# Ledger of designs, part 69: designed miniproteins, single chains, continued (2)

Each design is a single chain, and the fold is of that chain. pLDDT is the mean over its residues in the fold that is shown.

## One batch from the design tools (miniprotein)

Design m6539
Fold by ESMFold2-Fast:
Structure m6539 (fold): chain A 57 residues (1-57)
Amino acid sequence: TRDRILAAARAEYAERGDATTTADIARRAGVSRGTVYRHFPSKAALRAAVEERPPAP
Protein backbone atom coordinates (compact mmCIF):
# COMPACT_ATOMS: atom_id res chain seq x y z
CA THR A 1 0.00 0.00 0.00
CA ARG A 2 2.80 2.48 0.90
CA ASP A 3 4.49 1.97 -2.51
CA ARG A 4 1.12 2.38 -4.26
CA ILE A 5 0.58 5.70 -2.46
CA LEU A 6 4.10 6.88 -3.41
CA ALA A 7 3.54 5.94 -7.07
CA ALA A 8 0.19 7.79 -7.08
CA ALA A 9 1.79 10.84 -5.40
CA ARG A 10 4.59 11.00 -8.00
CA ALA A 11 2.06 10.79 -10.86
CA GLU A 12 -0.28 13.42 -9.36
CA TYR A 13 2.57 15.86 -8.64
CA ALA A 14 3.81 15.39 -12.23
CA GLU A 15 0.34 16.12 -13.66
CA ARG A 16 -1.05 18.76 -11.22
CA GLY A 17 1.99 20.22 -9.47
CA ASP A 18 1.09 22.34 -6.44
CA ALA A 19 -2.64 21.80 -7.11
CA THR A 20 -2.24 18.17 -5.92
CA THR A 21 -4.31 17.21 -2.85
CA THR A 22 -4.20 14.19 -0.55
CA ALA A 23 -7.67 13.28 -1.87
CA ASP A 24 -6.31 13.17 -5.46
CA ILE A 25 -3.46 10.90 -4.34
CA ALA A 26 -5.83 8.61 -2.40
CA ARG A 27 -8.24 8.33 -5.36
CA ARG A 28 -5.41 7.50 -7.79
CA ALA A 29 -3.93 4.92 -5.40
CA GLY A 30 -7.37 3.33 -4.89
CA VAL A 31 -7.34 3.90 -1.10
CA SER A 32 -9.07 6.18 1.41
CA ARG A 33 -7.49 9.41 2.69
CA GLY A 34 -7.33 7.69 6.10
CA THR A 35 -5.12 4.96 4.59
CA VAL A 36 -2.79 7.65 3.16
CA TYR A 37 -2.54 9.32 6.59
CA ARG A 38 -1.90 5.92 8.21
CA HIS A 39 1.31 5.61 6.14
CA PHE A 40 2.14 9.36 5.86
CA PRO A 41 0.90 11.45 8.81
CA SER A 42 1.14 14.72 6.84
CA LYS A 43 1.30 16.03 3.27
CA ALA A 44 4.85 17.22 4.07
CA ALA A 45 5.89 13.67 5.08
CA LEU A 46 4.43 12.27 1.85
CA ARG A 47 6.19 14.91 -0.26
CA ALA A 48 9.50 14.28 1.55
CA ALA A 49 9.21 10.52 0.91
CA VAL A 50 8.60 11.14 -2.82
CA GLU A 51 11.66 13.45 -2.98
CA GLU A 52 13.94 11.01 -1.07
CA ARG A 53 13.70 8.36 -3.80
CA PRO A 54 16.58 8.62 -6.30
CA PRO A 55 15.55 8.98 -9.95
CA ALA A 56 15.14 5.68 -11.78
CA PRO A 57 17.85 4.96 -14.39
Scores: mean pLDDT 73

Design m6540
Fold by ESMFold2-Fast:
Structure m6540 (fold): chain A 68 residues (1-68)
Amino acid sequence: MIEEAKRLAEKALEYAEQGNVEKAEELLDEAKRLMVQAVEAGASPDEIREVLGLLRKAEAAIEEAKKK
């Protein structure tokens, strides 16, 4: 689950950087859902911090894309 959350967060960032806000938001929401499940399943603090960092970057990229 944590590895899938990371992959979706990375793809959300990629789509946001390409200006595809709709797809980026869908992937971001799914990554957040999987992150919550991974935390509940006992994912490591290091993996959690890495995915949270990616989610934050994706959110920032989505906001920048919306301004254009």
Scores: mean pLDDT 81

Design m6541
Fold by ESMFold2-Fast:
Structure m6541 (fold): chain A 79 residues (1-79)
Amino acid sequence: MTQSQILSQQGLAIYAGGLSTDQLTDIIRDRLRRDGSIRLYGVSPDEIDRVRRAADRAGAGSYTVTEELPGSYMVDIRR
């Protein structure tokens, strides 16, 4: 199994499941102000739209959605 080599770089890992758009927006906004970026891991396809709306409200300049495993996404959000 080669899953260990997928995370060669460390970032903030947050599971966005179960959070409201407003709660997620607050988390993203805080991390963008502090670090200029945030990465969300383990995002399901159904959560991507919620994450996108939260990122927009948080003042993100861009975001990228990457399928790291089938049905599991990483969302990289930047100011």
Scores: mean pLDDT 70

Design m6542
Fold by ESMFold2-Fast:
Order: sequence, then C-alpha cells, then structure tokens
Structure m6542 (fold): chain A 81 residues (1-81)
Amino acid sequence: LTATSLNNLANVYQSQGKLDEAEKLYQQALEIRKKTLGDEHPDTLTSMNNLANVYQSQGNLAEAEKLYTEAGLIEIKAALR
C-alpha cells in the first residue's frame, strides 16, 4: 500500500530527472517492502532494481552494481526453490 505509492511517486520523479528525490522515495519503499514482505519477495526485488537504476542514472555505479548483484542472486536462489 504505502510502499507502492512511494515507488510510484519515485518513478515520476525519476522520469522528471529529479534523481535525488526518486532515490529517497525508492529507499523508503525498499525498506518497507523488506520489513513487510521480506528480502526475496518479487515486489522487494522490483524496489531494489528501481533504486539501482536511479544510482546508475546518478553515475553512482558502485551502489548500482551492489543492488543489481544482490537482486540477481536472490532471483537465482528463488529459481532453485
């Protein structure tokens, strides 16, 4: 609910080039989803990928790589279950 609204607003800010605002909202959405749905939920992975995309757009490639790697490893683990 609240996490979805934060994610949708962050998508709008990212589309407008407001990357710092988008980053903060994606971070909040990710934290809520990790707490309520767990780290391996598809919605949590979506939030991780969205935050990584913002970091990449900002040129923060190290943080983007870490989040993409984490999300990818979780997806591989889920596929093995």
Scores: mean pLDDT 82

Design m6543
Fold by ESMFold2-Fast:
Structure m6543 (fold): chain A 61 residues (1-61)
Amino acid sequence: MEEAKKYEEKGKEYLAQGKYQEAADYYQKAADLLDKSDPRYLEYQLNEGMAALLAAVEKVV
């Protein structure tokens, strides 16, 4: 679905801006649009987890 790719692009834009929480939110939205059997579902979940981890680290530091 092209909608998932649009959310992925938004996630990448927010990562480039250092807005890790917003990036994580958009990667999660991208994953939610895919069937769990789609290999891109795992990729989007991994990117969401990475962005969420960066957001958590930034709050502690």
Scores: mean pLDDT 76

Design m6544
Fold by ESMFold2-Fast:
Structure m6544 (fold): chain A 104 residues (1-104)
Amino acid sequence: SEEQKKKFIEDLKKLYDRAVEEIRRAHAEGATVEELLKIFARLYSEVLDLAEKYGFSGETIAKIREVLAKAIREFKARGTTDPELAIELLKKAYEEIVKIVEEE
């Protein structure tokens, strides 16, 4: 339903806002690329668990999985601890997931 989609997007935003805060904190404490990737990996798992709880189709979950996997690959490939780059990649993934869910 449209109401379920809206609730998912609200919960998704809360997960992303927390991940952004964690990235900024980790960077301030001198985190490595590997440590920042652990934040991405946790967000990946939490978003997929959330999508499953909301009962989205296997096709929709697969699309969400690929968006998140791509963000992780792009961050890893750049090999930098730049928090603004990490946050920008997460924002792009968030926007793509919102679009996927709205098109369901």
Scores: mean pLDDT 88

Design m6545
Fold by ESMFold2-Fast:
Structure m6545 (fold): chain A 78 residues (1-78)
Amino acid sequence: AKELVAELFRAAGKAFGREELGERLAEAVLNDDYKKLAEILNEHSNLDRKVSEEEAKKLLEELYEQAKKLLEALEALK
């Protein structure tokens, strides 16, 4: 799941003209760098609150679950 999430970030970054952001997110995911992930989210999110390292870890866990669901949905879309 981790490698898939990293590849999805890279693909999204390229698709939206944000390749550098996609690579930064992918690197943070692959290195379990939740602090770096929180920093990236806080830099690029217009949120009313700062994301903590713990929240970034929970977000990654949610993204892993969503990545599994996405793979299942794509398989069903044959």
Scores: mean pLDDT 72

Design m6546
Fold by ESMFold2-Fast:
Structure m6546 (fold): chain A 61 residues (1-61)
Amino acid sequence: MAEALAAATEVIRENLGTLSPAEAVRLAAQKALEMGLDSVEASRVAAEAARSVGIPADVGG
């Protein structure tokens, strides 16, 4: 869980200069899924990662 949150946060930070915040959050959720989390946990991790960098946590918006 902590490692998935760190990876999701890194994905958001790396993509904020190239993608919209919503697209960066979507990639963070996808990264959490790739790390073996289910859809609920992946969404939660992406939301927490987005919150830690100061953007809205709307996945799929």
Scores: mean pLDDT 74

Design m6547
Fold by ESMFold2-Fast:
Structure m6547 (fold): chain A 99 residues (1-99)
Amino acid sequence: SMEEVEREVTVAMAEIAVGVARILVEKGKYEEAAEFLKKYIEKYKDNPEARAILLTALAEVYVAQGKYEEAIRVAEEALKLDPENERAREVLARAKELL
């Protein structure tokens, strides 16, 4: 259906946003990366799959900043939306280990 296509497009756009955030992280622009991801988390609030992808990336940014408690919180939010998200499980485990 067209609704399924629109959902798939939103997920693809979320993955592109993650790519942009990774470039910002590589440039040391952690605050810009976090704010960029937060904008898209709000924009795609009605798409749980896209939101889980973006929350997982935000948790990875928080780990890079040493913000382990914030990383745990948003990774757990991602897992509530997508319990099978391997990246979210990995970043949650890493943040808990580093705390």
Scores: mean pLDDT 90

Design m6548
Fold by ESMFold2-Fast:
Structure m6548 (fold): chain A 59 residues (1-59)
Amino acid sequence: MEEAVKYGEKAREAYEKGDFKTAAEYLQKGIDILRKEDPSNTGLIKAMEIAKKIAEKKA
């Protein structure tokens, strides 16, 4: 859980710097951790998946 949040923050920092590819990679890592450790947190998983799609579209 805490590690997924850290990857979300790193993704935001990469996004702010215009590094959309790195942002998408960090979001994927956060999603993978959430699916393994907290799969019932569907809201956060969905939010990260949407953010990743946006980052990939801008990359």
Scores: mean pLDDT 80

Design m6550
Fold by ESMFold2-Fast:
Structure m6550 (fold): chain A 80 residues (1-80)
Amino acid sequence: GSNDDIAKGVGAALAGIGGAIDAGLALKRGDEEAARRAAEEGIRVAEELLREIEDEEGRRLAEEGIRVAREGLEKGGLPA
């Protein structure tokens, strides 16, 4: 893999995780709209980076980030 693919994979994982955290915090205060936006933004960034990754490890990291963000939405009872 290239340094760019690894960086994109890490970036995607962090975007997904960050979106899930922000979504969880929004849900704790009862803001379903903010929760949905946070998770959707994390997923969007992760999916955009995933499209540019050719390395298997980088793609796996991006897919994990997307999964974490979707789980954040599901914990709030929102569609993923």
Scores: mean pLDDT 73

Design m6551
Fold by ESMFold2-Fast:
Structure m6551 (fold): chain A 61 residues (1-61)
Amino acid sequence: SLREEALRLMQEAGRAYSNGDYEKAAKLFREAQEVYEKAGDPDLAEAARSMAKLFEKKAKK
């Protein structure tokens, strides 16, 4: 399902930031946001969007 796909993207994003790869984490959180939006889960999409913004900011450091 789309929700399972988004959860896998969230998990991959978590692994990426644990490894210090903030650019990859940001991209994966953005992908998760889009999949949650397609799944009709606005609250989870917003959570993923917030994480993406955080790691986009970290990637610039």
Scores: mean pLDDT 85

Design m6552
Fold by ESMFold2-Fast:
Structure m6552 (fold): chain A 59 residues (1-59)
Amino acid sequence: SKAEAQREIAAMADMLENAGHLELASQLRKVAEEAPTWSDAEAMEALLQARDLVNKAAK
């Protein structure tokens, strides 16, 4: 659901912020704020993009 995607993206933003990736964390927080306007497909796409960003930051 959109609410689940929003919570997961927000949690990823918190993780990135704690790891010192403040700019990426800010970007993900802004994405999560738009969640109520998303379709289910857009919510899934945003979640996949957020996961990709987190994985790249971990390397």
Scores: mean pLDDT 80

Design m6553
Fold by ESMFold2-Fast:
Structure m6553 (fold): chain A 66 residues (1-66)
Amino acid sequence: MLSGEEVREIALKVPGVGPELAERLAQLVDDGLSAEEAIVKLHQEGIITGRQAADLLQAFRAAEKA
C-alpha cells in the first residue's frame, strides 16, 4: 500500500495538482483509505475534476506496479 507521504509526492507530479490537493489526498490515505478511494471521494465531493481524477488514478496505479 502507498503511504500518505508517497501519495503526496506522486500527486505533486500530476499536472494541475497543487500542494493543498496533494496534502488532502495524503491525509485521506493516512486515515485508512486507499489512494484510489481517496481520489473517488474527492471527485464525488466536487473538489477535483474528472480529468484530475483520471490523471491521479493513472499515476498511482503506475507507482503501485513499481
Scores: mean pLDDT 81

Design m6554
Fold by ESMFold2-Fast:
Structure m6554 (fold): chain A 56 residues (1-56)
Amino acid sequence: SMEKKIEEIKKALDTLSPEEQERVLKRIQENLSKITNPDDKKIAEEIIKYLEEKLR
């Protein structure tokens, strides 16, 4: 399910350093417009929100 994918991605991101998390955030933001699948876009948007809040 989409929710399980989001949680698995969040857990993987939590193992990264803050600098690595910032690189992932930037990469997702730069590629957001290239995502054609609505579910993948929603996952990307949720991950962006998660990382933006965490890296404040």
Scores: mean pLDDT 84

Design m6555
Fold by ESMFold2-Fast:
Structure m6555 (fold): chain A 75 residues (1-75)
Amino acid sequence: SAAARKAEVYLEIARLYEAAGDERSAQHFYGLAYEAAGDNAKASEYYLKTAELYEKAGDLEQAARYRAKAAKLAA
């Protein structure tokens, strides 16, 4: 399906960022991959990890956006 193809592409992008040491971008694309696959629980986990990395960097606005996105995907 188109959704499965999109999830595969996002997973490959996430792995490339992970290999490059860009942890924040890696977590973001893992979130997008699982969201595209319909795994909202895992997508939420990865968006929370992305939020934690933004918070650690002092970007509280981006951290809040990712926490809100995670909350919307999790019951």
Scores: mean pLDDT 89

Design m6556
Fold by ESMFold2-Fast:
Structure m6556 (fold): chain A 74 residues (1-74)
Amino acid sequence: APDPVEVLKRLAEQAIKDGDLWTALLLAEALYNAGDFDTAIELYRKVYEAAKKAGNDEITERAQKLLEDAEKAK
């Protein structure tokens, strides 16, 4: 069976590609809570950039906050 972390990462990357940025953000938070901080931080950055490009201010602000908090927690 594939690593659960790898499955969540693939689902999050697919959600970003599909423009489902809320699902991508939730999956990134799940990875952070599972202890995969580096993958979660990478996904927060990808969601932030995608949301900013799409003009989705709510997701942009949420992703930025999660990214900043995660990077400070190291």
Scores: mean pLDDT 83

Design m6557
Fold by ESMFold2-Fast:
Structure m6557 (fold): chain A 72 residues (1-72)
Amino acid sequence: DEAAAEARAAEAAVRATRERLAALGIEVPEDASGEELAERLRELASVADEERRQAILEAVAAGQEAGAAALA
């Protein structure tokens, strides 16, 4: 089931992103949806300094890598 595999990959990506953000001191509820997380990150990145913005982008990239690995 492709939809189920994609859902698991999305969950893995969101989990990895949340863990990285928590390490950066960014508060994200564990029950936040992927869409809510994406909106929060977009807002934070738009007002962050360059170092913090880079850290947020790295957290998102790590999440995407985890999602891709879950599909493999």
Scores: mean pLDDT 73

Design m6558
Fold by ESMFold2-Fast:
Structure m6558 (fold): chain A 68 residues (1-68)
Amino acid sequence: GVTPESIALATAAARAAKAGDLAAARRHLQELQNMGLLSPEELAAAEAAIRAGDLDRLERVLVRGLLR
């Protein structure tokens, strides 16, 4: 579900990816997965979006995860 912590973490992941800090982006995505907010498939999709530089796709994956 959507919480202040999950929103902050998703925002931090997107900002890190935009800044080119792929290590920080991946750490934040792993935390979202550990919280049960991303499935392994969604984590893989988010990592693929980061590699492609597709921040809009990254945000869509994160929003979909948070709606669970």
Scores: mean pLDDT 79

Design m6559
Fold by ESMFold2-Fast:
Order: sequence, then C-alpha cells, then structure tokens
Structure m6559 (fold): chain A 65 residues (1-65)
Amino acid sequence: SEELQKAAGEAVDEVVRLMKKAGEENNPELIKKAQEVARRISEAVRANDLDGVKQALEEAKKLLE
C-alpha cells in the first residue's frame, strides 16, 4: 500500500540517522539497537503490517532523543 511504503521510508530514514549517530559516538550498544529496529521494519513490511512499521519508527525516534 502507498501508506505502508511512505511509513517504511520514514522509518528507514530514522534508522539511517540512528546508525550515523551510533557510528559517530562509537556506541556498539546503539548500533545493535539500530540493527534490531531495521530488522523489525523489514519483517513488518514483509507482513504488510503498517502498525508494526509505525511502532519501529517510534522506537527509532526514541533512541535518537
């Protein structure tokens, strides 16, 4: 769906931002958390689960605070 594609794009952008932050801080725990969020986005997209993508996006945003 168009809504799922847009939400997934936003979630991926936040994960990219999170991975960049983790690399700049040399923070292996944050890298691992970013990888887990990326995995959850991929699984939710494959399951056509919009709520799952939105939850992963929320988790990524929380880790960026």
Scores: mean pLDDT 84

Design m6560
Fold by ESMFold2-Fast:
Structure m6560 (fold): chain A 60 residues (1-60)
Amino acid sequence: MKKVAIVVSDDREKALEKAEELRETEGIEPIPALKSQRDLAKKLAEELRKKGYEVEVIEL
C-alpha cells in the first residue's frame, strides 16, 4: 500500500522542506496545498484512501 502526505501551508519553502523530509525519511509522496485549499485537501485524502492509499494531512 502506498503512503501519501498532503502538506497544507501558505509558506512554500516550509512546505518544500517538509515534503523533502517525508520523501527521505518515510518514502511518502507529498502533495502541497494552500491553507485556503484545506477542504479540498480533505476531499483529496478521502478519494486517495478509496484508491488504497494511506493518507496523512499535515498542516504547517
Scores: mean pLDDT 79

Design m6561
Fold by ESMFold2-Fast:
Structure m6561 (fold): chain A 61 residues (1-61)
Amino acid sequence: SMAERRAAARQKQLELLKKRFEEIKKGDEEKNLSIQEGSSEKEIEEFEKMLKEAEEEVKKA
């Protein structure tokens, strides 16, 4: 029960992070045309790290 709920919550969080990652990538495309690329790349890297962390938690169950 608790383990199942945690696994389901982690899976849903992973899906939400993937969606936010896509939004940041879309924003980065426009920002790269307007401002320095490095700032947007940091945001993408942070979300990529969060995605990997969430994936590891799901794998560990």
Scores: mean pLDDT 64

Design m6562
Fold by ESMFold2-Fast:
Structure m6562 (fold): chain A 94 residues (1-94)
Amino acid sequence: MKKEKIEELYKKAEELIEKAEKIAKEIEENKELSEEELEKKLKEAEELTKKALEYVKEAMKLGGDPSRASGLAIRAIGALTQARLAYERSKKLL
């Protein structure tokens, strides 16, 4: 079993998801962000979630726990969705 590599990949995915979740919250809570800053933060959240899903996919190829992979994927998609919704709401206030 490639247990150590699977755990490393899942941990990396979780760290990226946590960063994306923090960015989504910042977009939602910081009403002083410019349109350019909002777009930059959304792009960063998209890149973080994409990379996290790549790590989850690699862990699954190595025989990683499907339940853990599913949970991380749901969190990643959730973070991206929240960032996009927050971006659209903030853009309408500008």
Scores: mean pLDDT 85

Design m6563
Fold by ESMFold2-Fast:
Structure m6563 (fold): chain A 57 residues (1-57)
Amino acid sequence: DELLDFYAEMVSRATGIEKEEAIEKLKRLADKYIQQGASEKLALAVSAGEIISEALK
């Protein structure tokens, strides 16, 4: 998934976690948002923002 890969790279670079771990975190969070009715694009964007925001605390 090109969009998933894009956000995983962004999260990895912003937080310092490995890209593979970023992919797993993004999949878990995005799946929850998709189940709530969000589009894949919105779910991945929100999930990436949450992961980065949490790491910067």
Scores: mean pLDDT 82

Design m6564
Fold by ESMFold2-Fast:
Structure m6564 (fold): chain A 68 residues (1-68)
Amino acid sequence: MPSLAELVEEIERLLPLLSPEEQAQVGRLMAEAFRLLSEGIETGDEAKIEEARRLVEEALRLARQAAA
């Protein structure tokens, strides 16, 4: 499985190819993912870390779809 860093790097590479509306949508998913990841690490909540990964994967899916 790709690392979270690898997923984030691909999203950052795709962002300039997206419309402002698509960038905003991806940005909202990434902000929520990073909030959950931070909380999960701080509290040791594995479910929050897993949910953060799902949101990053969804953001990447949307970015890839928009860039196609």
Scores: mean pLDDT 84

Design m6565
Fold by ESMFold2-Fast:
Structure m6565 (fold): chain A 120 residues (1-120)
Amino acid sequence: VEALRAELRELLERYRREGTELYDELLAVLDPELAEQAEFLRRTALAAIDRLLAMLDAGADVLEVAGGAIELETNVIDELRKLLAVAPEEAKPYIERAIALEEETRRRLEELAERARALA
């Protein structure tokens, strides 16, 4: 359980770092209105990750925190797909990379949750 808790913390910290870098690239190629939407999504996601890390540090159950993270990733992916539908062509590759990063993170969280259930 402690090994899974450490792995979950590492995944959340990794998401925080890599997500920030990719969104900085995306914001540079969006028009101001779309950049505002992307920045709001980034800030909302980072605040949610900080809350999940605080829950984990407070001793919350690994499955509970992982479940919250999976829900967050699903919502972020949905919002990025909406952004992709209206984005200019030059921005689409950056949004597609952001979606791919979020989908990879969600898959890893789902795998961790399955392993945690097997140990319960």
Scores: mean pLDDT 83

Design m6566
Fold by ESMFold2-Fast:
Structure m6566 (fold): chain A 59 residues (1-59)
Amino acid sequence: MSPEERVAALVEALEAAGVPPAVRADIRAGLEQLLAEGRDALADAVVDAVLAHLAELRA
């Protein structure tokens, strides 16, 4: 999955977790900025870390 697809998947996961739209928009904008700067590996690592944290909170 591309970094952009992973950002979209994270936003959907945040929506499913009940994260407010404004917070989701801020997270998306920050990740899109990282991708625009060519920091796609860092953006992917951030997505992975947030998804892992959400999974831990559900356990």
Scores: mean pLDDT 77

Design m6567
Fold by ESMFold2-Fast:
Structure m6567 (fold): chain A 55 residues (1-55)
Amino acid sequence: SSNLERLKAIAETLSREDLEVLLGIAEAERQKASPEEQQKLDEAIALLKEIIAKK
């Protein structure tokens, strides 16, 4: 929750290009992550995609 709140606050200040870079990094990290970390990364990825779509 606190990490997603911080991510949302930061993401709202970033350009679309910077958000696309962060999305790529998160998707790459998901490939190497444990199942528990994949679930948290899926939440972050969904949030980033939502913010990108609203820009």
Scores: mean pLDDT 82

Design m6569
Fold by ESMFold2-Fast:
Structure m6569 (fold): chain A 100 residues (1-100)
Amino acid sequence: MEEAIRHLEEAIELFRKAAEYAKQGNVDEALKYLEKALDHVVRAGELAPPEARDIVNAAAIHVATLLSIAKRDKSPETVAEQAELGARIAERALEEVRKL
């Protein structure tokens, strides 16, 4: 459980950094941070105990969709929006996992 929680916490920080880069117009760096954030959410799912796994895997699928939207559009505004939504998804998953 603690390892999955740590990866979700790291993902949240990476999403926040991605949003900051996107707001600066640095889309390439924002996308790199979004990819790193997704990797941490996926790793959290792999390390999650069975009772938390569905919650974290659902978050990973949703975040993968956000990254796909960001990569397709590539506007700073869209990338920032997807990054901020990714942070909220990861925060909600973390809250639900902590209640188990």
Scores: mean pLDDT 88

Design m6570
Fold by ESMFold2-Fast:
Structure m6570 (fold): chain A 56 residues (1-56)
Amino acid sequence: SMREKSIELTLESSKKRGLNPIEMLEAMKSVAQFLGDEELTELLQRRLDKLKKEEE
């Protein structure tokens, strides 16, 4: 989806800038939760869960 593609592009940009992708996703999730965007919050949570499993 367009939202999933936007998340991946943001993560790639963040990696190029030396930012932690987990911290970036957690920040994005906090903003999505504050705005009441439930679909984006769920997408960000799933991406976070996947990344955390890959880091283990």
Scores: mean pLDDT 78

Design m6571
Fold by ESMFold2-Fast:
Structure m6571 (fold): chain A 77 residues (1-77)
Amino acid sequence: SRIQKLVEEIEKLFREGRTPQQLEKILSLLDEVIAELERQIAEHAETDPAKARRYQAQLDIVRELKKDVEEELKKLS
């Protein structure tokens, strides 16, 4: 899955450190995850509403993580 590959890259970056450059790269990857989740929700909204709801729950978690990373980056600026 594209989402799984993006999540694995994000986890790797978090393990390597929390420099501003790494956090900016994490934010870029989180934006890609958000875009893919939004696409999956739209694709499944009418054909599989239960699957769309599961992607929506994942999207809500990813948006909260993005907010936390943005706040961490802001504190380092």
Scores: mean pLDDT 86

Design m6572
Fold by ESMFold2-Fast:
Structure m6572 (fold): chain A 90 residues (1-90)
Amino acid sequence: SKEDQINLIKSIADYLKKRFPELKEDIDKLQKVAIEYIETGDPELLEEARKLADEIVKKMESLGYPEEDIKKAKYLLDQIVRIAELARKN
């Protein structure tokens, strides 16, 4: 259901914020945009979510995070976007 997918996004975002507290504001913004996309189906919000996920990864690289942390964060950020996309297709 949409509610289950929103709750999954929130759980992933909470995990990321706990592990990477310096990225909290950026992750909160991604979560908000992804949930708004599920609610509205506005394709501009999906593109914004993808852009925000990419910007978070670039910020991690700029802050000197280890490559393994960046890979894990990228996987989970991409999962947030993918969950939002799939929630709207069903």
Scores: mean pLDDT 89

Design m6573
Fold by ESMFold2-Fast:
Structure m6573 (fold): chain A 67 residues (1-67)
Amino acid sequence: KKELEEKRKELLMESMTYGVLGIKYAALAVVGNEEEGKESLEKLKEYNEKSNEYEKEYQELLEELKK
């Protein structure tokens, strides 16, 4: 179970890292000019999608552990 615990922590850390990057680019989209805002919104979407993918893998691993 130690390997599953380590994998779980890894997935959570990745999800959190991309979530924080999403917050950064959301802030930049508000304070930047029009061009910077568009670029920041694209990066926000990309990082939020990655964060959600890692969160999904984390949840799937938790469900596997319940069986």
Scores: mean pLDDT 77

Design m6574
Fold by ESMFold2-Fast:
Structure m6574 (fold): chain A 82 residues (1-82)
Amino acid sequence: MEKALEEAERLLEEASRVALRLLTNADEENRREAERLAEELDAEEARYREQGWLEAALLAGIGAGLVRIALGVVKIIEKHKK
């Protein structure tokens, strides 16, 4: 579990960085990076849960949630730009 928890911590830090960057500059590159990371975090959460690494799964799930909230905010803003 030690490596999984360390990896999940890094993923959560990356998710926070990507989410904040997307909220400050919602360009196509940042949006694509966020979408890719959200899918990666969902896959990692599922993998950790299957292995019984619930703390790592929780961190990955929180990271995915942060990224998806940022994507949702961007989509609302884009919808109102037209």
Scores: mean pLDDT 83

Design m6575
Fold by ESMFold2-Fast:
Structure m6575 (fold): chain A 63 residues (1-63)
Amino acid sequence: MLTPEQLRRAYELALKNGDFETALSAALLAVKRGDYELAREIAEDLEKKGFTEQAEKVRKALE
């Protein structure tokens, strides 16, 4: 199974390539696995980079 570190790398690579669908999928997978800390970190990173709509989708999945 993927570790939190592997999910974070997948998210970072997806953002580098402009693949927002894969980046969001990595964040949502973290939520489904119960890795709420990683999911919150991803949401905060997205918001800092100006991807507020994507950040809101991750936060909605957390709550």
Scores: mean pLDDT 80

Design m6576
Fold by ESMFold2-Fast:
Parts: C-alpha cells; structure tokens; sequence
Structure m6576 (fold): chain A 56 residues (1-56)
C-alpha cells in the first residue's frame, strides 16, 4: 500500500470505531516499509486526534 492509501484506511477505521485495527495497520505498514518512521509518527498523531474527537 502507498502511504496515502494507508492514511485513508486508518482514517476510515478510526471513523468506524475500529481503533485496534487502525493501530495494527499503522504498525504493520511501518514494519513492512510502506511508511517511514516520520510518516508513521505523523499518522499516529492524526489518528490520536481523531480518536479523541470520536472516542466512545
């Protein structure tokens, strides 16, 4: 997956309340090299902000 596709899927999972799957996708993408460490940090920050707003 491209970084753009990963970001879009993470955002979708967070919107659906699937936070564990979103975090798992982020971790797997970092481990597979689909995301750089910098991109993973930025995406995790964005994910945390979305979770704060949408958390049940």
Amino acid sequence: MSPEEIREEVERLVEEGRYEEAKRLLEQALMSGDLTVEQAIELQKEMDELIEKKKE
Scores: mean pLDDT 77

